# Designs tried in a protein design run: designed miniproteins, single chains, continued (2). Part 55

Each design is a single chain, and the fold is of that chain. pLDDT is the mean over its residues in the fold that is shown.

## One batch from the design tools (miniprotein)

Design m5884
Fold by ESMFold2-Fast:
Structure m5884 (fold): chain A 69 residues (1-69)
Amino acid sequence: SLLEKAKAGIPVLNSPALDVRTVEELAEASEDLANIIAYAVYKTVLDSNPELAEEKAEMERLEAEVRAA
């Protein structure tokens, strides 16, 4: 889980001084950040590869729909 990955990657999260609620909220924030990074990487790959023009057009269409909502 992301909570387990966060505890493994950040030694301070293994401290008994941290409450479970704080660690859980941080893990959820880490998931949102991971999704933002994944999206940014995907967009960069699409922009760098002309062969993926169809996938880029689909992504731009989805972005337009989200912004219109």
Scores: mean pLDDT 61

Design m5885
Fold by ESMFold2-Fast:
Structure m5885 (fold): chain A 79 residues (1-79)
Amino acid sequence: RLEELVERYLELEERLKAGEDPEAQRKMLEELKAALTPAEQARVQAELAAHRKPDLTPEQQAAVEEGVRETERVAAELE
């Protein structure tokens, strides 16, 4: 069961990356999460993290870049 759920999540992530209907994909992910116990959700999350590339997601990358820019902005304003 958990292996099937991990596979389904990976398929949905690939479809989201392809730019297909993001609302439909989010709804399917929410339905999968609702069907899982908190313990099963934690295991699925751990396995998804293991299957992901070690690279930051574009969203996480943008957040890091924004943080760096904010730090540089504050440093510049102090001079």
Scores: mean pLDDT 63

Design m5886
Fold by ESMFold2-Fast:
Structure m5886 (fold): chain A 68 residues (1-68)
Amino acid sequence: SPGDEIVETLLIAARYEAQTAKTLEEAEASFEKALEMARADPRVSEEQLRALEEELERILAEFRERFA
């Protein structure tokens, strides 16, 4: 579905931004931007948005561990 492609694209972008981020704040900002873009897109379902939120939190948790 179009929503699945959008979520996958946003996930790939967020992962890349997290890997290149110099601070935890930059990584968190990139994840928040991805969620805002997904919420604004009417092609993204509530279920797809929840899946994106869960995966972004997982990636962010790994990133937080690197800075702890």
Scores: mean pLDDT 79

Design m5887
Fold by ESMFold2-Fast:
Structure m5887 (fold): chain A 90 residues (1-90)
Amino acid sequence: SKALEYAAKAYEALEKGDLESAKKYLKEALIAAGVPEEEAELSAELFVSKEKLAKYLKEEYGLSEEEAEELAEKAFERALAELKKAKEAV
């Protein structure tokens, strides 16, 4: 599927340290999976930076700094594992 192909490309970009390409491919993977474009863009931007994700969680959900950092780390690890699985599946 296109979603798996884009997710695999996002993982490859992350391995190379190319955060701009990783954001682009992650956004395309989410859109291909049925996520609305605006939500896909925000998710891709937040995913490539644990600091940005933690800040978003703190500001939008009123979490403490520690809680936001822990959730951002867990979300980042889970998403990275899913992207790796997509790379292995294509």
Scores: mean pLDDT 79

Design m5888
Fold by ESMFold2-Fast:
Structure m5888 (fold): chain A 64 residues (1-64)
Amino acid sequence: SAADKVQEAFGKLGSKDPKVVKEALETIEKYGSKEEKRLAYQLVAKYHPDEEMRKYAEEKLKEL
């Protein structure tokens, strides 16, 4: 289901592979609510171990 895809994607947001993180964010954008999309980018921007991934999410949040 769409909800299952979103739940799985949230679980991948902390991945060390930036491609996995970006695919997870795209999944949340396609199947998630507006609130879930905002939360996903906010979590990556604040808590992701990779500084470049955090900056990517911060830039995306400015477009929301």
Scores: mean pLDDT 86

Design m5889
Fold by ESMFold2-Fast:
Structure m5889 (fold): chain A 77 residues (1-77)
Amino acid sequence: SSGDAYDQARFDQLSKLLPPEQVQQIKDLVEQASRAAAAGDVDEALRLAQEAEELLKKNLSDEQIQAIRQAGIDAGK
């Protein structure tokens, strides 16, 4: 699916920038957010997505975060 390709491309880019343990932590948060969204729990999905984004901002520059987002966008086309 396009969502899986988007996430995979973002995680591939992220794995070039962060240790495997931190990549897995972010991946787990994104997977939990996706499951919450699928269950209709919008508040929980937003909370988990915000936690993942805060971890990215804490460990990466704005330029690195933009590169990760761009990789996902390119894969989703």
Scores: mean pLDDT 78

Design m5890
Fold by ESMFold2-Fast:
Structure m5890 (fold): chain A 101 residues (1-101)
Amino acid sequence: MKELHIRVGVRGNRVRIEATGPLSPVAASLAAHEAAKIARDRGLEVKKIEVKGNTAIVELDASREEAYRIAVEGAQNVAKRLEENTGAKATVEVDPEADVS
């Protein structure tokens, strides 16, 4: 299997990003920082970024819906960038029930 998968879940104002496959720790970190950049560009406060291996948590001063949109956009931007730079296929999955505790 040579596909990178990036899973995004949102609970309240917390975004959970989990990557599996090739480059998964890099993908998780890049997606978290891309989401933080998008949030800051929109004038939103980034309260916390935590990266642990292939998993990242981003806490935003935003509504759940806005946090979700930012997280999906960030993950999609990173997936596209990694596909273009490495030739590896990357997919973004959305999990609205992902545990972000």
Scores: mean pLDDT 78

Design m5891
Fold by ESMFold2-Fast:
Structure m5891 (fold): chain A 66 residues (1-66)
Amino acid sequence: AVRDEAYKLGAETAKRLIDAGETNIAKIVQAAVREVERRFKDTLSPSELAAAKIAAVFGAVDVFNE
């Protein structure tokens, strides 16, 4: 499902940034949201895109809290 893909994308984006030394959660979350928008903006409706962005935020936050 798109939400599962968005969650995974957010988690992968967060892990990459944390591995690179990023400690600012707002920057990590912003990067995760931008990656989802870049990938899905032309294929999802505005409401589906908003839900995907939320899923990516949860993915990023879950990785940050490990």
Scores: mean pLDDT 83

Design m5892
Fold by ESMFold2-Fast:
Structure m5892 (fold): chain A 86 residues (1-86)
Amino acid sequence: MAALIARAKALLAEAQALRAAAEALGRASGTYVRSPLHQELDRGLAIISDGLAILDASPTVSAEGIAKINEGIALIQDVRTKSLGL
């Protein structure tokens, strides 16, 4: 449990930093356009954030919160894989 939450928080911070860096680079080139990959990354970040909030608010371990975190991690990993393929 604690390891999963720690990994989710670390990945969330890394993904947010990567997103900000990509936006800054795109703006500097004058060609920034919000891509489907950026939208998918934003969705993954939101799902992880929701999962963490459910776990934080719950008096007991929430299967729903854990499922959302795993879903968000999978989505962000998919975005990373697609980004490397571009």
Scores: mean pLDDT 67

Design m5893
Fold by ESMFold2-Fast:
Formats: structure tokens, C-alpha cells, sequence
Structure m5893 (fold): chain A 81 residues (1-81)
């Protein structure tokens, strides 16, 4: 599925950049039924973190999608507001 493909991309980012939080996140995404929209928002977060992007800003829609994903992926820590 598209969401599985996106989760595997997040896993590869976590592996290549030594970010164990994204490895854990990707494994959770592969086990849980996350939407393509939620997976895309999480992939954008992973790419920004890997690139060290200090100008990175989420849209309100992307923030909502990420919050929905974290609720499904418990017990993964929720980032601060």
C-alpha cells in the first residue's frame, strides 16, 4: 500500500541518519492502520529532521494529521505543542 511505502521510506531515513526514533515510528506505522495523509505528514517530518531544516513549518492540516497518527501509534512519545 502507499502508506506502507511511506513508512518504509521513514525507516530508511532513520537508518541512514542514525535516528532511532524514526525507526521505531516506522515499525509502528507498519503494524498500525495509518492513513496515506498521516504517513505523508510523518515522512515530511522525517525528511526535515534528516536535512536539519530550521525553516521547516507544518500546515495546520499536516499538524492535525501527525497528531492523529500519534494517537494511533501509542506508546510513541508525542512531540511538545
Amino acid sequence: SESEKLAKEIREIGRRHGMPGFLELAERMLKENVSVEEAKALLRLARAAADGDTDFVFTPEEEAAILRAWEKLKPVPRPPP
Scores: mean pLDDT 74

Design m5894
Fold by ESMFold2-Fast:
Structure m5894 (fold): chain A 83 residues (1-83)
Amino acid sequence: MHMKIIVVVLDKDPEKLREEVVKLAKEGSKEDVVIIITVNSEEAGKNAQKALQEKGIKAILVTLDSLEKEKIEKAIEEAKKKI
């Protein structure tokens, strides 16, 4: 595969998401795809997605009701189908 899939899981800390976005924007390739997983309807996830897309990095946002391992794994599989 010529594409790298990066998964970022954000609980309730928008500062950690901001740090990851800055890191990915600096080190990431335009061929990379970032899957952002957030809990609840936090606007931080949408802001992070927009920031990555503005730098030419493909970003998919998934919002879950909880960070259970099975829900995270299913969300990653569904997000991969949208790439």
Scores: mean pLDDT 69

Design m5895
Fold by ESMFold2-Fast:
Structure m5895 (fold): chain A 96 residues (1-96)
Amino acid sequence: MEEEIRRLFEEMAAIAKAKGLESYARMMLRAGELLIRMLQGAPQQELEDLERRALEELKPIFEEEAKKGKASPEVNKELGEEVRPLLERVDELFAE
Protein backbone atom coordinates (compact mmCIF):
# COMPACT_ATOMS: atom_id res chain seq x y z
CA MET A 1 0.00 0.00 0.00
CA GLU A 2 2.70 2.58 0.94
CA GLU A 3 4.66 1.82 -2.27
CA GLU A 4 1.46 2.15 -4.36
CA ILE A 5 0.58 5.50 -2.72
CA ARG A 6 4.14 6.77 -3.31
CA ARG A 7 4.00 5.67 -6.97
CA LEU A 8 0.58 7.28 -7.56
CA PHE A 9 1.64 10.65 -6.11
CA GLU A 10 4.96 10.55 -7.99
CA GLU A 11 2.99 9.91 -11.23
CA MET A 12 0.64 12.83 -10.45
CA ALA A 13 3.67 15.05 -9.70
CA ALA A 14 5.24 14.06 -13.05
CA ILE A 15 2.03 15.01 -14.90
CA ALA A 16 1.94 18.43 -13.16
CA LYS A 17 5.66 19.02 -13.86
CA ALA A 18 5.19 18.14 -17.56
CA LYS A 19 2.52 20.90 -17.71
CA GLY A 20 4.95 23.41 -16.14
CA LEU A 21 3.11 23.46 -12.79
CA GLU A 22 5.99 23.00 -10.33
CA SER A 23 3.74 24.08 -7.40
CA TYR A 24 1.27 21.26 -8.06
CA ALA A 25 4.09 18.75 -8.59
CA ARG A 26 5.59 19.58 -5.18
CA MET A 27 2.12 19.63 -3.58
CA MET A 28 1.47 16.06 -4.85
CA LEU A 29 4.82 14.81 -3.48
CA ARG A 30 4.18 16.43 -0.06
CA ALA A 31 0.60 15.06 0.05
CA GLY A 32 1.91 11.56 -0.67
CA GLU A 33 4.54 11.88 2.10
CA LEU A 34 1.87 13.08 4.57
CA LEU A 35 -0.49 10.19 3.72
CA ILE A 36 2.30 7.60 4.07
CA ARG A 37 3.29 9.04 7.48
CA MET A 38 -0.38 8.93 8.59
CA LEU A 39 -0.57 5.23 7.60
CA GLN A 40 2.65 4.57 9.59
CA GLY A 41 0.97 6.00 12.73
CA ALA A 42 3.04 9.18 12.96
CA PRO A 43 2.05 11.43 15.90
CA GLN A 44 -0.34 14.31 15.13
CA GLN A 45 2.34 16.92 15.90
CA GLU A 46 4.65 15.44 13.21
CA LEU A 47 1.79 15.45 10.67
CA GLU A 48 0.96 19.09 11.52
CA ASP A 49 4.66 20.05 11.17
CA LEU A 50 4.89 18.31 7.77
CA GLU A 51 1.73 20.11 6.55
CA ARG A 52 2.96 23.51 7.81
CA ARG A 53 6.40 23.09 6.16
CA ALA A 54 4.76 22.00 2.89
CA LEU A 55 2.47 25.08 2.90
CA GLU A 56 5.47 27.38 3.66
CA GLU A 57 7.41 25.80 0.75
CA LEU A 58 4.47 25.91 -1.71
CA LYS A 59 3.13 29.43 -1.06
CA PRO A 60 6.00 31.35 -2.81
CA ILE A 61 5.99 28.86 -5.73
CA PHE A 62 2.22 29.32 -6.28
CA GLU A 63 2.67 33.11 -6.08
CA GLU A 64 5.48 33.06 -8.69
CA GLU A 65 3.44 30.85 -11.06
CA ALA A 66 0.41 33.16 -10.66
CA LYS A 67 2.58 36.18 -11.59
CA LYS A 68 3.70 34.32 -14.75
CA GLY A 69 0.10 33.45 -15.73
CA LYS A 70 0.71 29.69 -15.45
CA ALA A 71 -2.50 29.17 -13.44
CA SER A 72 -4.71 29.21 -16.56
CA PRO A 73 -8.17 27.54 -16.30
CA GLU A 74 -7.35 25.34 -19.30
CA VAL A 75 -4.09 23.96 -17.84
CA ASN A 76 -5.75 23.41 -14.43
CA LYS A 77 -8.65 21.55 -16.09
CA GLU A 78 -6.27 19.32 -18.08
CA LEU A 79 -4.24 18.57 -14.92
CA GLY A 80 -7.43 17.73 -13.00
CA GLU A 81 -8.66 15.38 -15.74
CA GLU A 82 -5.28 13.58 -16.03
CA VAL A 83 -4.79 13.13 -12.24
CA ARG A 84 -8.43 12.16 -11.50
CA PRO A 85 -8.01 8.38 -12.21
CA LEU A 86 -4.87 8.37 -10.01
CA LEU A 87 -6.74 10.11 -7.15
CA GLU A 88 -9.58 7.58 -7.56
CA ARG A 89 -7.02 4.74 -7.14
CA VAL A 90 -5.74 6.38 -3.92
CA ASP A 91 -9.34 6.56 -2.62
CA GLU A 92 -9.83 2.85 -3.45
CA LEU A 93 -6.71 1.92 -1.43
CA PHE A 94 -8.14 3.74 1.63
CA ALA A 95 -11.62 2.17 1.19
CA GLU A 96 -10.16 -1.37 1.44
Scores: mean pLDDT 77

Design m5896
Fold by ESMFold2-Fast:
Structure m5896 (fold): chain A 72 residues (1-72)
Amino acid sequence: MSALENAKKAAEIFASSGVPESVLNVFLIENTVDENGKFVVRSLAKPNKELVEKARTWSREETLEYLEKLYK
């Protein structure tokens, strides 16, 4: 199973728990994208702050589409 599928499952759980989309989007980006905007399969010690801030303005669907493009 891919890290992207695990991220999607976490997103579904958080959404059903009432977590705001902005918090969810930040969590997804912080745990899947490095400082250079490259997809990674492990949590980062130092996330890409610019992309994290952009994720606050995205929908959940836009964030997942972005990650799918990077994963490919």
Scores: mean pLDDT 64

Design m5897
Fold by ESMFold2-Fast:
Structure m5897 (fold): chain A 89 residues (1-89)
Amino acid sequence: EEEKLIEETKKIIEEKVEEISKIDPKAAAKIKELGEEGIEALRKKDFEKVRELAKEIVLTGIATGDEKVKKLALEIARALTEAAKKIEE
């Protein structure tokens, strides 16, 4: 149920971070850290923290200046916020 959704979200983040790491390893490392904090926040039902972390992921992606990294960061942020919405009822 909720745990399955969280594990699916974690896999999406890990896959997208791997793609970013091929382009910008430093951005990938930071986004991975933020994504892992987001998964912890989902488990704690701290949805405001999930939204703040998703925003930081997007800003990290934009700051690289790379269109592919920006797109992947947006996809990670969306996965986190969609998971938060589903868990929040």
Scores: mean pLDDT 87

Design m5898
Fold by ESMFold2-Fast:
Structure m5898 (fold): chain A 82 residues (1-82)
Amino acid sequence: SEKALEEAKKALEEASKIALKLLTNETPENIEEAKRKIEELERKEREAREKGLLEAALLYGIGAGLVRIALGVVNIIRKHEE
């Protein structure tokens, strides 16, 4: 379970990098990467929760949330760029 927690911490670090990359450069490629990462992290959160790895599940959930917030911000900016 310590290994699972370390994997989840690493996933959160990668999620933070993807979120920052999207916020600093809103390319279609970065948007698609963010969408794929959200799906991956939400799947890993569910799997960790099913295994009773609650701390790992929380970290995956936080990671997914960070990427979702970044994507939401980019979508708001794009909606107002007419």
Scores: mean pLDDT 86

Design m5899
Fold by ESMFold2-Fast:
Structure m5899 (fold): chain A 106 residues (1-106)
Amino acid sequence: SMAAREAAIAEAVEAFEKILKLVEKGLPNDPYGISPRDLTLGFALSMIDSPDLDAFLEGLREALRRLGFSEEEIEEILEEVRKLHDAVVAAGDPEAVVAALAELAS
């Protein structure tokens, strides 16, 4: 239903905002001139385009470890990324989710 789709998009937005706050907290230095917001949006878009969530999450784990995140911080971020994925699937409209996440980045 339209209401269920709108609720799922809202859940995706909430998960994205939680990921962003965790990335901002754990990333005190700007890696390669990329803002935490742009970095988080990049990871979210890559996840949405990924055919294999488990492979994506392992790649993200390695990237976050290289950026200096603790194992506890990595697990918190990956849990919110899984919630974002579930919300994207529930919405059934990846383009609408992408548009909503991009709006938060402007």
Scores: mean pLDDT 82

Design m5900
Fold by ESMFold2-Fast:
Structure m5900 (fold): chain A 85 residues (1-85)
Amino acid sequence: MSKEELISQIRSLLEENRELVEEYRKRAETGSDQDRANARDLEYSLRLFEELFDNLVKENASKEDLEDLLAGVQLQLDALRRALA
């Protein structure tokens, strides 16, 4: 996979992650205080991934660094998909 393909794939997965974090937040609005705390933590983690992605692109990071980020984003997205199932 090229760097451009990796960047495109990470961007797509971050967009999907954003949609699922928003769905979790909406469900948490009528949930417990713990559900709202979990929603806040998920939002924070997603913002860190988004910031890291922007920095890696800006700094013309290695293919390996982009692959590591892709793996992390996929892991979080899979966990979020399971939580919402």
Scores: mean pLDDT 86

Design m5901
Fold by ESMFold2-Fast:
Structure m5901 (fold): chain A 98 residues (1-98)
Amino acid sequence: MKYPNYILVLTLPERAEEYRKAIEEFNKENNINIPYEVSTETDPDVILNTLLAAQALGMTVFIDKEIYDKIKDKIPKGVQVHVVDSAEELKEKLKELF
C-alpha cells in the first residue's frame, strides 16, 4: 500500500513541536488536512529503519539536517528524502510539494 499524501518528519525531540506546528499551520492556511507523524528516535539504526519503512509505504519524508548528517552515509542509493534545517523550511517545501 502507498501513502503519497502522508508525511513523516524525522527530527530531534526538542524540535518536534516546531515541526508539528508548521504542518498544522500549513494545513489550516490551505484548508487541507495532510496526515503526518513526527518521529523523535535518536538511535541512528532506528532512524534509518523508520526512513526505509516510510519509503516502502510511499510516504513523503522530511528529515532534520542534524539527523540527516548522522545517517546520510548509510542511506541507500535511490532513497529520496527532503532535508530541512527549520520548521520554516519545512513549510516552504510543503508549498512546493502540495
Scores: mean pLDDT 80

Design m5902
Fold by ESMFold2-Fast:
Structure m5902 (fold): chain A 73 residues (1-73)
Amino acid sequence: SPEEIAEAVRKKALELGLSQEDADTLAEFVREASRVLDPFTVALLVYYHALQLGATREQAEEIARLVFILKEK
């Protein structure tokens, strides 16, 4: 569900060292996007959103990959 994907993203962002505020922002974005967009588009958008918040490319890629895997099933 969108809520499950959002919670997974929040947890992963915190594990990667993002702030609670940034993790919550990404989770909220993914929850909304996951209701209407396909897995690839959500993964792509969350990647760029994470970079805009100051995440490294490696952190952003790991979060995007998680979204794609969870939304594809």
Scores: mean pLDDT 82

Design m5903
Fold by ESMFold2-Fast:
Structure m5903 (fold): chain A 73 residues (1-73)
Amino acid sequence: SLVEEAERLEAEARELAAKALDPSLSEQERNRYLKEAMELYDRAVELYNEAGLGARAAEVLQEALRIQEEFKA
């Protein structure tokens, strides 16, 4: 289902986002993980919206934006 696929992508994005914020990794590695995480977050948001779960999509989008801000800090 769209929801099951979105939840899978959301979980995978969170794992990659955690790696992007890991200070023990190189800047190049963190940048790569951030890019991958954002791509998966974007796809999860798209699938939640297609499934009619706009509130869930908004929550995932807000999480992605928080991760980007934390990475820039």
Scores: mean pLDDT 90

Design m5904
Fold by ESMFold2-Fast:
Structure m5904 (fold): chain A 80 residues (1-80)
Amino acid sequence: ADAERAERQQLVNRVASLAGELVDLGGDAAALAAELQAIIPSATLTVEDGLVSVGFSAPASVEQLRAAVAALEARLAALR
């Protein structure tokens, strides 16, 4: 019954990793936050001393997290 929780945690970690990579490549953190919030309205993106953190004020669904990962991977592919 914890399979969805494990998948959500892996997807959350993937979203954070992709967001960090996009900001490191000179991406606009505000534009990235807006795109994340369009998919997951509870998502927040913070940048402090070059450290990117992604948080959620409410639990995101696996479907929302998969959509966010796909969107961030597409943005990353466009930069490379």
Scores: mean pLDDT 79

Design m5905
Fold by ESMFold2-Fast:
Structure m5905 (fold): chain A 87 residues (1-87)
Amino acid sequence: GAALTLIGSGSGEAQIAAGAPLTATPTPAPTTTALVTYSWRYVDMRTGATSSGSGSATVAPGAPVNMGTATGSGPLKVSYSYTTYAT
């Protein structure tokens, strides 16, 4: 398979409404289309329930990656990480 060249990685925390999309802009910005691999976990701030997810997406230079939606009953405290590769 083709080798992927590491461009960068990042992490963060966000508070989002249940069902809202979790997005992040990769830094440093890629100069061409890039593959972003990501993982996230959340805590539902009303119930204490936890969940996690992971995935990948291709993004244009400077565009945000959409990491999906988290499900819950109240506001969600989300932590996430991502890694960006040249394609």
Scores: mean pLDDT 78

Design m5906
Fold by ESMFold2-Fast:
Structure m5906 (fold): chain A 71 residues (1-71)
Amino acid sequence: MKEEEEKKKEEELEKLLERMGENLARWTARLLGGSAEARERAEREGRRFAEAWREGLKSAEKLSEEVKKKK
């Protein structure tokens, strides 16, 4: 039974990641639709966002491990 729960949680996580990807795509489309100056500023903010995303992914990985331990 516990193994089935783990597989279901992994599938849910994959679906959540897919939804996040769709939201990210919409956000990126908005940034690309701006003026040349807005695009240049968006590139700078995009780099900061990418760094925050990397740290967020590390934090999410830690959280995911803790959730699995607390099962």
Scores: mean pLDDT 64

Design m5907
Fold by ESMFold2-Fast:
Structure m5907 (fold): chain A 68 residues (1-68)
Amino acid sequence: MRDDLIRQTQQQVEELEKQAAQAVKEGDLEKAEELVRQAGELVRDLVRQLGGDPSGVEFDGPLVEEAR
């Protein structure tokens, strides 16, 4: 169902952001940026699939820890 898909996508995004934070700690900023971009694309694709407006998605990359 849509609710389940949203939750799964959010969890994947959080995992990618966690990996990005680890890449930053290891000094691999390029990998961190790519992981954040992939997470954003996943969220946008999900919103599109649900017939929503992807511009309405609130995704803040590695700073999600501060937002939560």
Scores: mean pLDDT 69

Design m5908
Fold by ESMFold2-Fast:
Structure m5908 (fold): chain A 69 residues (1-69)
Amino acid sequence: MEYEVTIESDDPELLEELKKRLEALGAKVEGNRAVFPRDQLPAVAQLLNEAYERAKKEGKRLLVEIRGV
């Protein structure tokens, strides 16, 4: 079982950092989308929460959607 995360933000630096960290966790990143195995879900969720807190602190928009594929 795998998951897909879709990320939208008006902060290009935040997007690039998030994509790089997702790739480090073994996710396949294509544009604003990344696919990763179920076993990585807790690590990905933590990463997304950290990114959300950073966006909130900087007054930036971050929208995240996670789906099972």
Scores: mean pLDDT 81

Design m5909
Fold by ESMFold2-Fast:
Structure m5909 (fold): chain A 59 residues (1-59)
Amino acid sequence: DEIEKLKQQIAQLEQQIQDLSQQFEATRGRDEAKAQQLLQQIQSLYLQIAALYQEIASL
């Protein structure tokens, strides 16, 4: 099922967001440049998830 494959990709991206969010919490207030980089990466992953949901909606 194509939908199940897309959901698996979304789950992997959500795990990456969780990992980066933990790194962000550990980094903020100590390394501002690293914290900003992590936020940008998290935002990019959310955009990828949105695109995958759009693919599911188009099936």
Scores: mean pLDDT 87

Design m5910
Fold by ESMFold2-Fast:
Structure m5910 (fold): chain A 86 residues (1-86)
Amino acid sequence: SDEIRELLRELAERDGIKLSDEELDELVEEIKQTMELYNIKEEEVIEILKESPSMREFVGKLQLKIAKKLKDEETAEKYEAELKKL
């Protein structure tokens, strides 16, 4: 997804994370696999990327969404608590 790739690149640059094109492509593929596995729409991932000021917050929000899809309330509460500290 061109939009996911571009938003990830911008987020990584903002965080001072040096990602090669190859590392970025691998991360995009991992996100696509996560979307397919947990039935998360591309629009939902794009929203999380746009709302996230850091890569850490993006990962936390994505994990929280996965936990909610799995109805794993304990894991969801854990990620909500971690995100409140950011």
Scores: mean pLDDT 82

Design m5911
Fold by ESMFold2-Fast:
Structure m5911 (fold): chain A 95 residues (1-95)
Amino acid sequence: MMSLKEAAEKAGKEILEAAKKLGKPFTVKVKIKVKVDGEEYEAEFTFETDPEKSPEESAKEHVEILLSTMEGIEERAKEAGKEIEAEVEVEVEEK
């Protein structure tokens, strides 16, 4: 497993590369497995590209939100003295 921020950065890169390769609207499912002080949690996030924007621009905005959110969670966990680790899976589905 990796840090939550590293997992989010890896997911973001995969999403941006998919947007560039596809060049058309798609749906992304991001499954994040998080371990906090030995307890495991799973979260699934799904988002769709905005049809009013390019797929790359829409994906970039969602990636920025994901990165900001996960970085905030990781910093808060560190401030509370908790160990947090994550792994990420990205599934891209064409529309």
Scores: mean pLDDT 76

Design m5912
Fold by ESMFold2-Fast:
Structure m5912 (fold): chain A 116 residues (1-116)
Amino acid sequence: DEKRRAAGRALADLRSLAKELQSKIKSLQSVGDPSLAEKAISALTNLLRAADDLARSLSDPSTLGAALSAFRSAGDNAVAVGTAAGDALGKDLQDLTDRLRDALDEAVRLGEEVVA
């Protein structure tokens, strides 16, 4: 239906932003703390998996609530480590992390509309 399509598009947008942020962090990995970059890359990988799981669960009410909760948790962690990386590595990562947070909030909002 329209709600599932909207949620699916929001997840696709989030996935693109998460990949862009991950790529930017990898390009800056030689500048600054490698352990912070590795944590951010790991958190973004976990977010991408949770987004894929949520996308599959949009048509399955039995798994949707758990997938949405896992996605929110992975997203909150990815934003937290992205913020730390942005504070260390500069404005481009701060801007990408802010965009990721907005995309996360929108994807969660639309996912909740599918649950309701």
Scores: mean pLDDT 84

Design m5913
Fold by ESMFold2-Fast:
Structure m5913 (fold): chain A 63 residues (1-63)
Amino acid sequence: VEASPDIRTAARARRLIHVERLTIDQAAKRLGISPQTVRDLLAKVNSNIDDFNAMSLVEGELL
């Protein structure tokens, strides 16, 4: 299983939004993409983020 660059970017955006409490616009600026792209990527990853969040090292815990 391989994650596309889009999934990586979405994961970074989620960290900026949830950890740093930045808005989508702020996260987009940090990543050098448009806010619309961030929203689109988050929507795609959101389908898998449930499983990803459960086993994620960022929002999960060493899983």
Scores: mean pLDDT 64

Design m5914
Fold by ESMFold2-Fast:
Formats: sequence, C-alpha cells, structure tokens
Structure m5914 (fold): chain A 90 residues (1-90)
Amino acid sequence: SVDEEQARRLIGRGIQLALDGREQEALRLFLQALQTLLDIGDVDGARQGIRDAALALRFMGRDSEAAKLEELAAQGKYQQALDFLGKLVA
C-alpha cells in the first residue's frame, strides 16, 4: 500500500540521518514509520523497521537501547518497542 511504501521510505531516511549523526531526527522518523506499520497491521514491516531502528541506535553508540529494541522485537512486543523508542525522542 501507499502507507507501507511511505513508512519504508521513512525508515530508509532514518538510517541515513543516523549515519549523518542527526540522531533525534532519525528517531522521530523511525517512530513515525513504525506507528504507521503497526496501525495498518504490517507486522513483518514493523519487525524489520524495529531491527533497523536498533541498528541505527548502534551507529549512535547506544548499544543498550539497541539491545532492548532487539529483545522486544524477538518477543513480538512491537507496541512495547514503539513505546520504548518514543521515550528516546526528546
């Protein structure tokens, strides 16, 4: 769907922003994309997006927060992962 494509584009942009050191902008785009994917029921997209957000956190040197997102995704706790990610946005 258009929403799935838009969410995937936001995830790609978030990764680029994270690599550029634009941490808060990256996290906001991941949060927005993951909210969209969960709202439309794209569980596979949400799982992959959470893994991408965790990878971005590792680029930022935030390994403990990355590990938390990876753990939540592995347990299928996607809403909890999104809630956790939301707390990281200033």
Scores: mean pLDDT 88

Design m5915
Fold by ESMFold2-Fast:
Parts: structure tokens; sequence; C-alpha cells
Structure m5915 (fold): chain A 87 residues (1-87)
């Protein structure tokens, strides 16, 4: 999926940007971004994929703990969607 490839590229860019930052919460934010990157192949919902892309784009525009938490929330939503779809 081109959408998954675009999202993977954006997440890789976010991780590299964060690793080169001097932010005291850098390690926590890198962990959130790396978890999101690992989950991208497991996303089946186009709506979740679009919401996660929007959250990553918001993070790239304004890197903060708040925008990183928004990414983590979208991954949490994906876990819930996958759990429901297994029933």
Amino acid sequence: STAKQELTTLLQQAIELEKSSSDPLKEERVAILQEALSEVPLIKSPQVLAALKKAVEAYLASPSLATAIDIDIQIGINYLVLAVEKV
C-alpha cells in the first residue's frame, strides 16, 4: 500500500528528527514513534491509517509530547480495532 509506505517514510523522518533533538523527553518520544512504525504493517483500517498519518504530520509540524501522545492514542485505537475484528 502506497499509504503505508508514505506513513512509514513519515515515521522514519519523525524518528530521525527526534533522535537529533536536544529535548529531555527524546527517549520517550522515540519509543512512541518506533512502536507506531512497527505497527504500520498491521493496520487494516483505512480510517486508522489516515488518522495515524494526520497525527504523524502534526508531530512533524510541531514536535512535542502532546503530538507524540496523539500518535500513541492512534496506535491504541488500532489495537482495539484489531482485537474486535478477531471476534
Scores: mean pLDDT 82

Design m5916
Fold by ESMFold2-Fast:
Structure m5916 (fold): chain A 99 residues (1-99)
Amino acid sequence: MLEELAEKRREWHEELRAALERGLDELRRKVEELKRRIEEEEPDERRKLLLIGEVLAGAGALLREALERTEDPEERRRLEREIEELERELLELQEQLEA
């Protein structure tokens, strides 16, 4: 990865963290926004899939970190469901990369 892409990945993680602080639905909207930016800016299909995978993995890591800090049972269930959905999307993406 170029240094420019490394900086973008750092900014994406910061945007994802800020979105999660506003709520789970804001995190999902940010994930979709970042996917659209990658789709528009990255012409190489394989790199596009890899970068989207990084966004999904980053969001999943933030959700797992939030789950460790969360005491509310209802919020824990919401976080677990979102983690499962992101892991499913990441698995589907990995299958596309192997095709």
Scores: mean pLDDT 80

Design m5917
Fold by ESMFold2-Fast:
Parts: sequence; C-alpha cells; structure tokens
Structure m5917 (fold): chain A 64 residues (1-64)
Amino acid sequence: MDYGSEEEQRIGLAVARLEALGLTDGDGRFDEAARAAVRAFQRAHGLADDGVPDEATLAALEAA
C-alpha cells in the first residue's frame, strides 16, 4: 500500500481521465495496459514517454 502521495493521486487521476477518453480497458487500475496508454499518450503529445503521469501529462489529459 502506497502513502497516498501526490504521485499516487496523479496516477489515479490519469487512469480515470484515460478511461473517460476511451484510451484504457476501463478496469480503473494502473496496470501494464494503463501504463502503456500513458506512454502512448505522452509520446503523441511530445512529452517524456516514461509512463509516469506527471503534472504535464495530467494537464495534457485534462485538455483532451
């Protein structure tokens, strides 16, 4: 169990946004499929494609 840090909050928000955009399988978990979707989204938007939903990734997801 993680600490409930800002990174965990960003991961949860990113998964929810990706699911709303139809870019994940809709299971609501940050699994390998969700991480791959984050990387693909980051690459498509010219962001660092490390699969970690940072603030720039979240801003891009919110703008989508």
Scores: mean pLDDT 71

Design m5918
Fold by ESMFold2-Fast:
Structure m5918 (fold): chain A 89 residues (1-89)
Amino acid sequence: VTEIIKEFPPAKRDGETLTITLTGPEGSKLVMEAYVEENGKLTKLGRGQNVTLGPPYEVAPGKIYVTVTATFTASESVKKLLGKLTSYA
């Protein structure tokens, strides 16, 4: 199991749509985690896993990849947004 974690900018206003796009081997899963700041502490709001898979494509002979896109409607309270891509061997 290989996990890639990427941090994205927080939303500037309520209702802003944030799109996370990550590319990895076929079968990879994308999870989004949003964090808010309460009383000086970062609290996880939850874990999102609403993803759209692009068509598979061959990047090298025998290596099939997919692009995974997740969309998150953020609030101004979200201070940190992480995208995690997990690949299974």
Scores: mean pLDDT 65

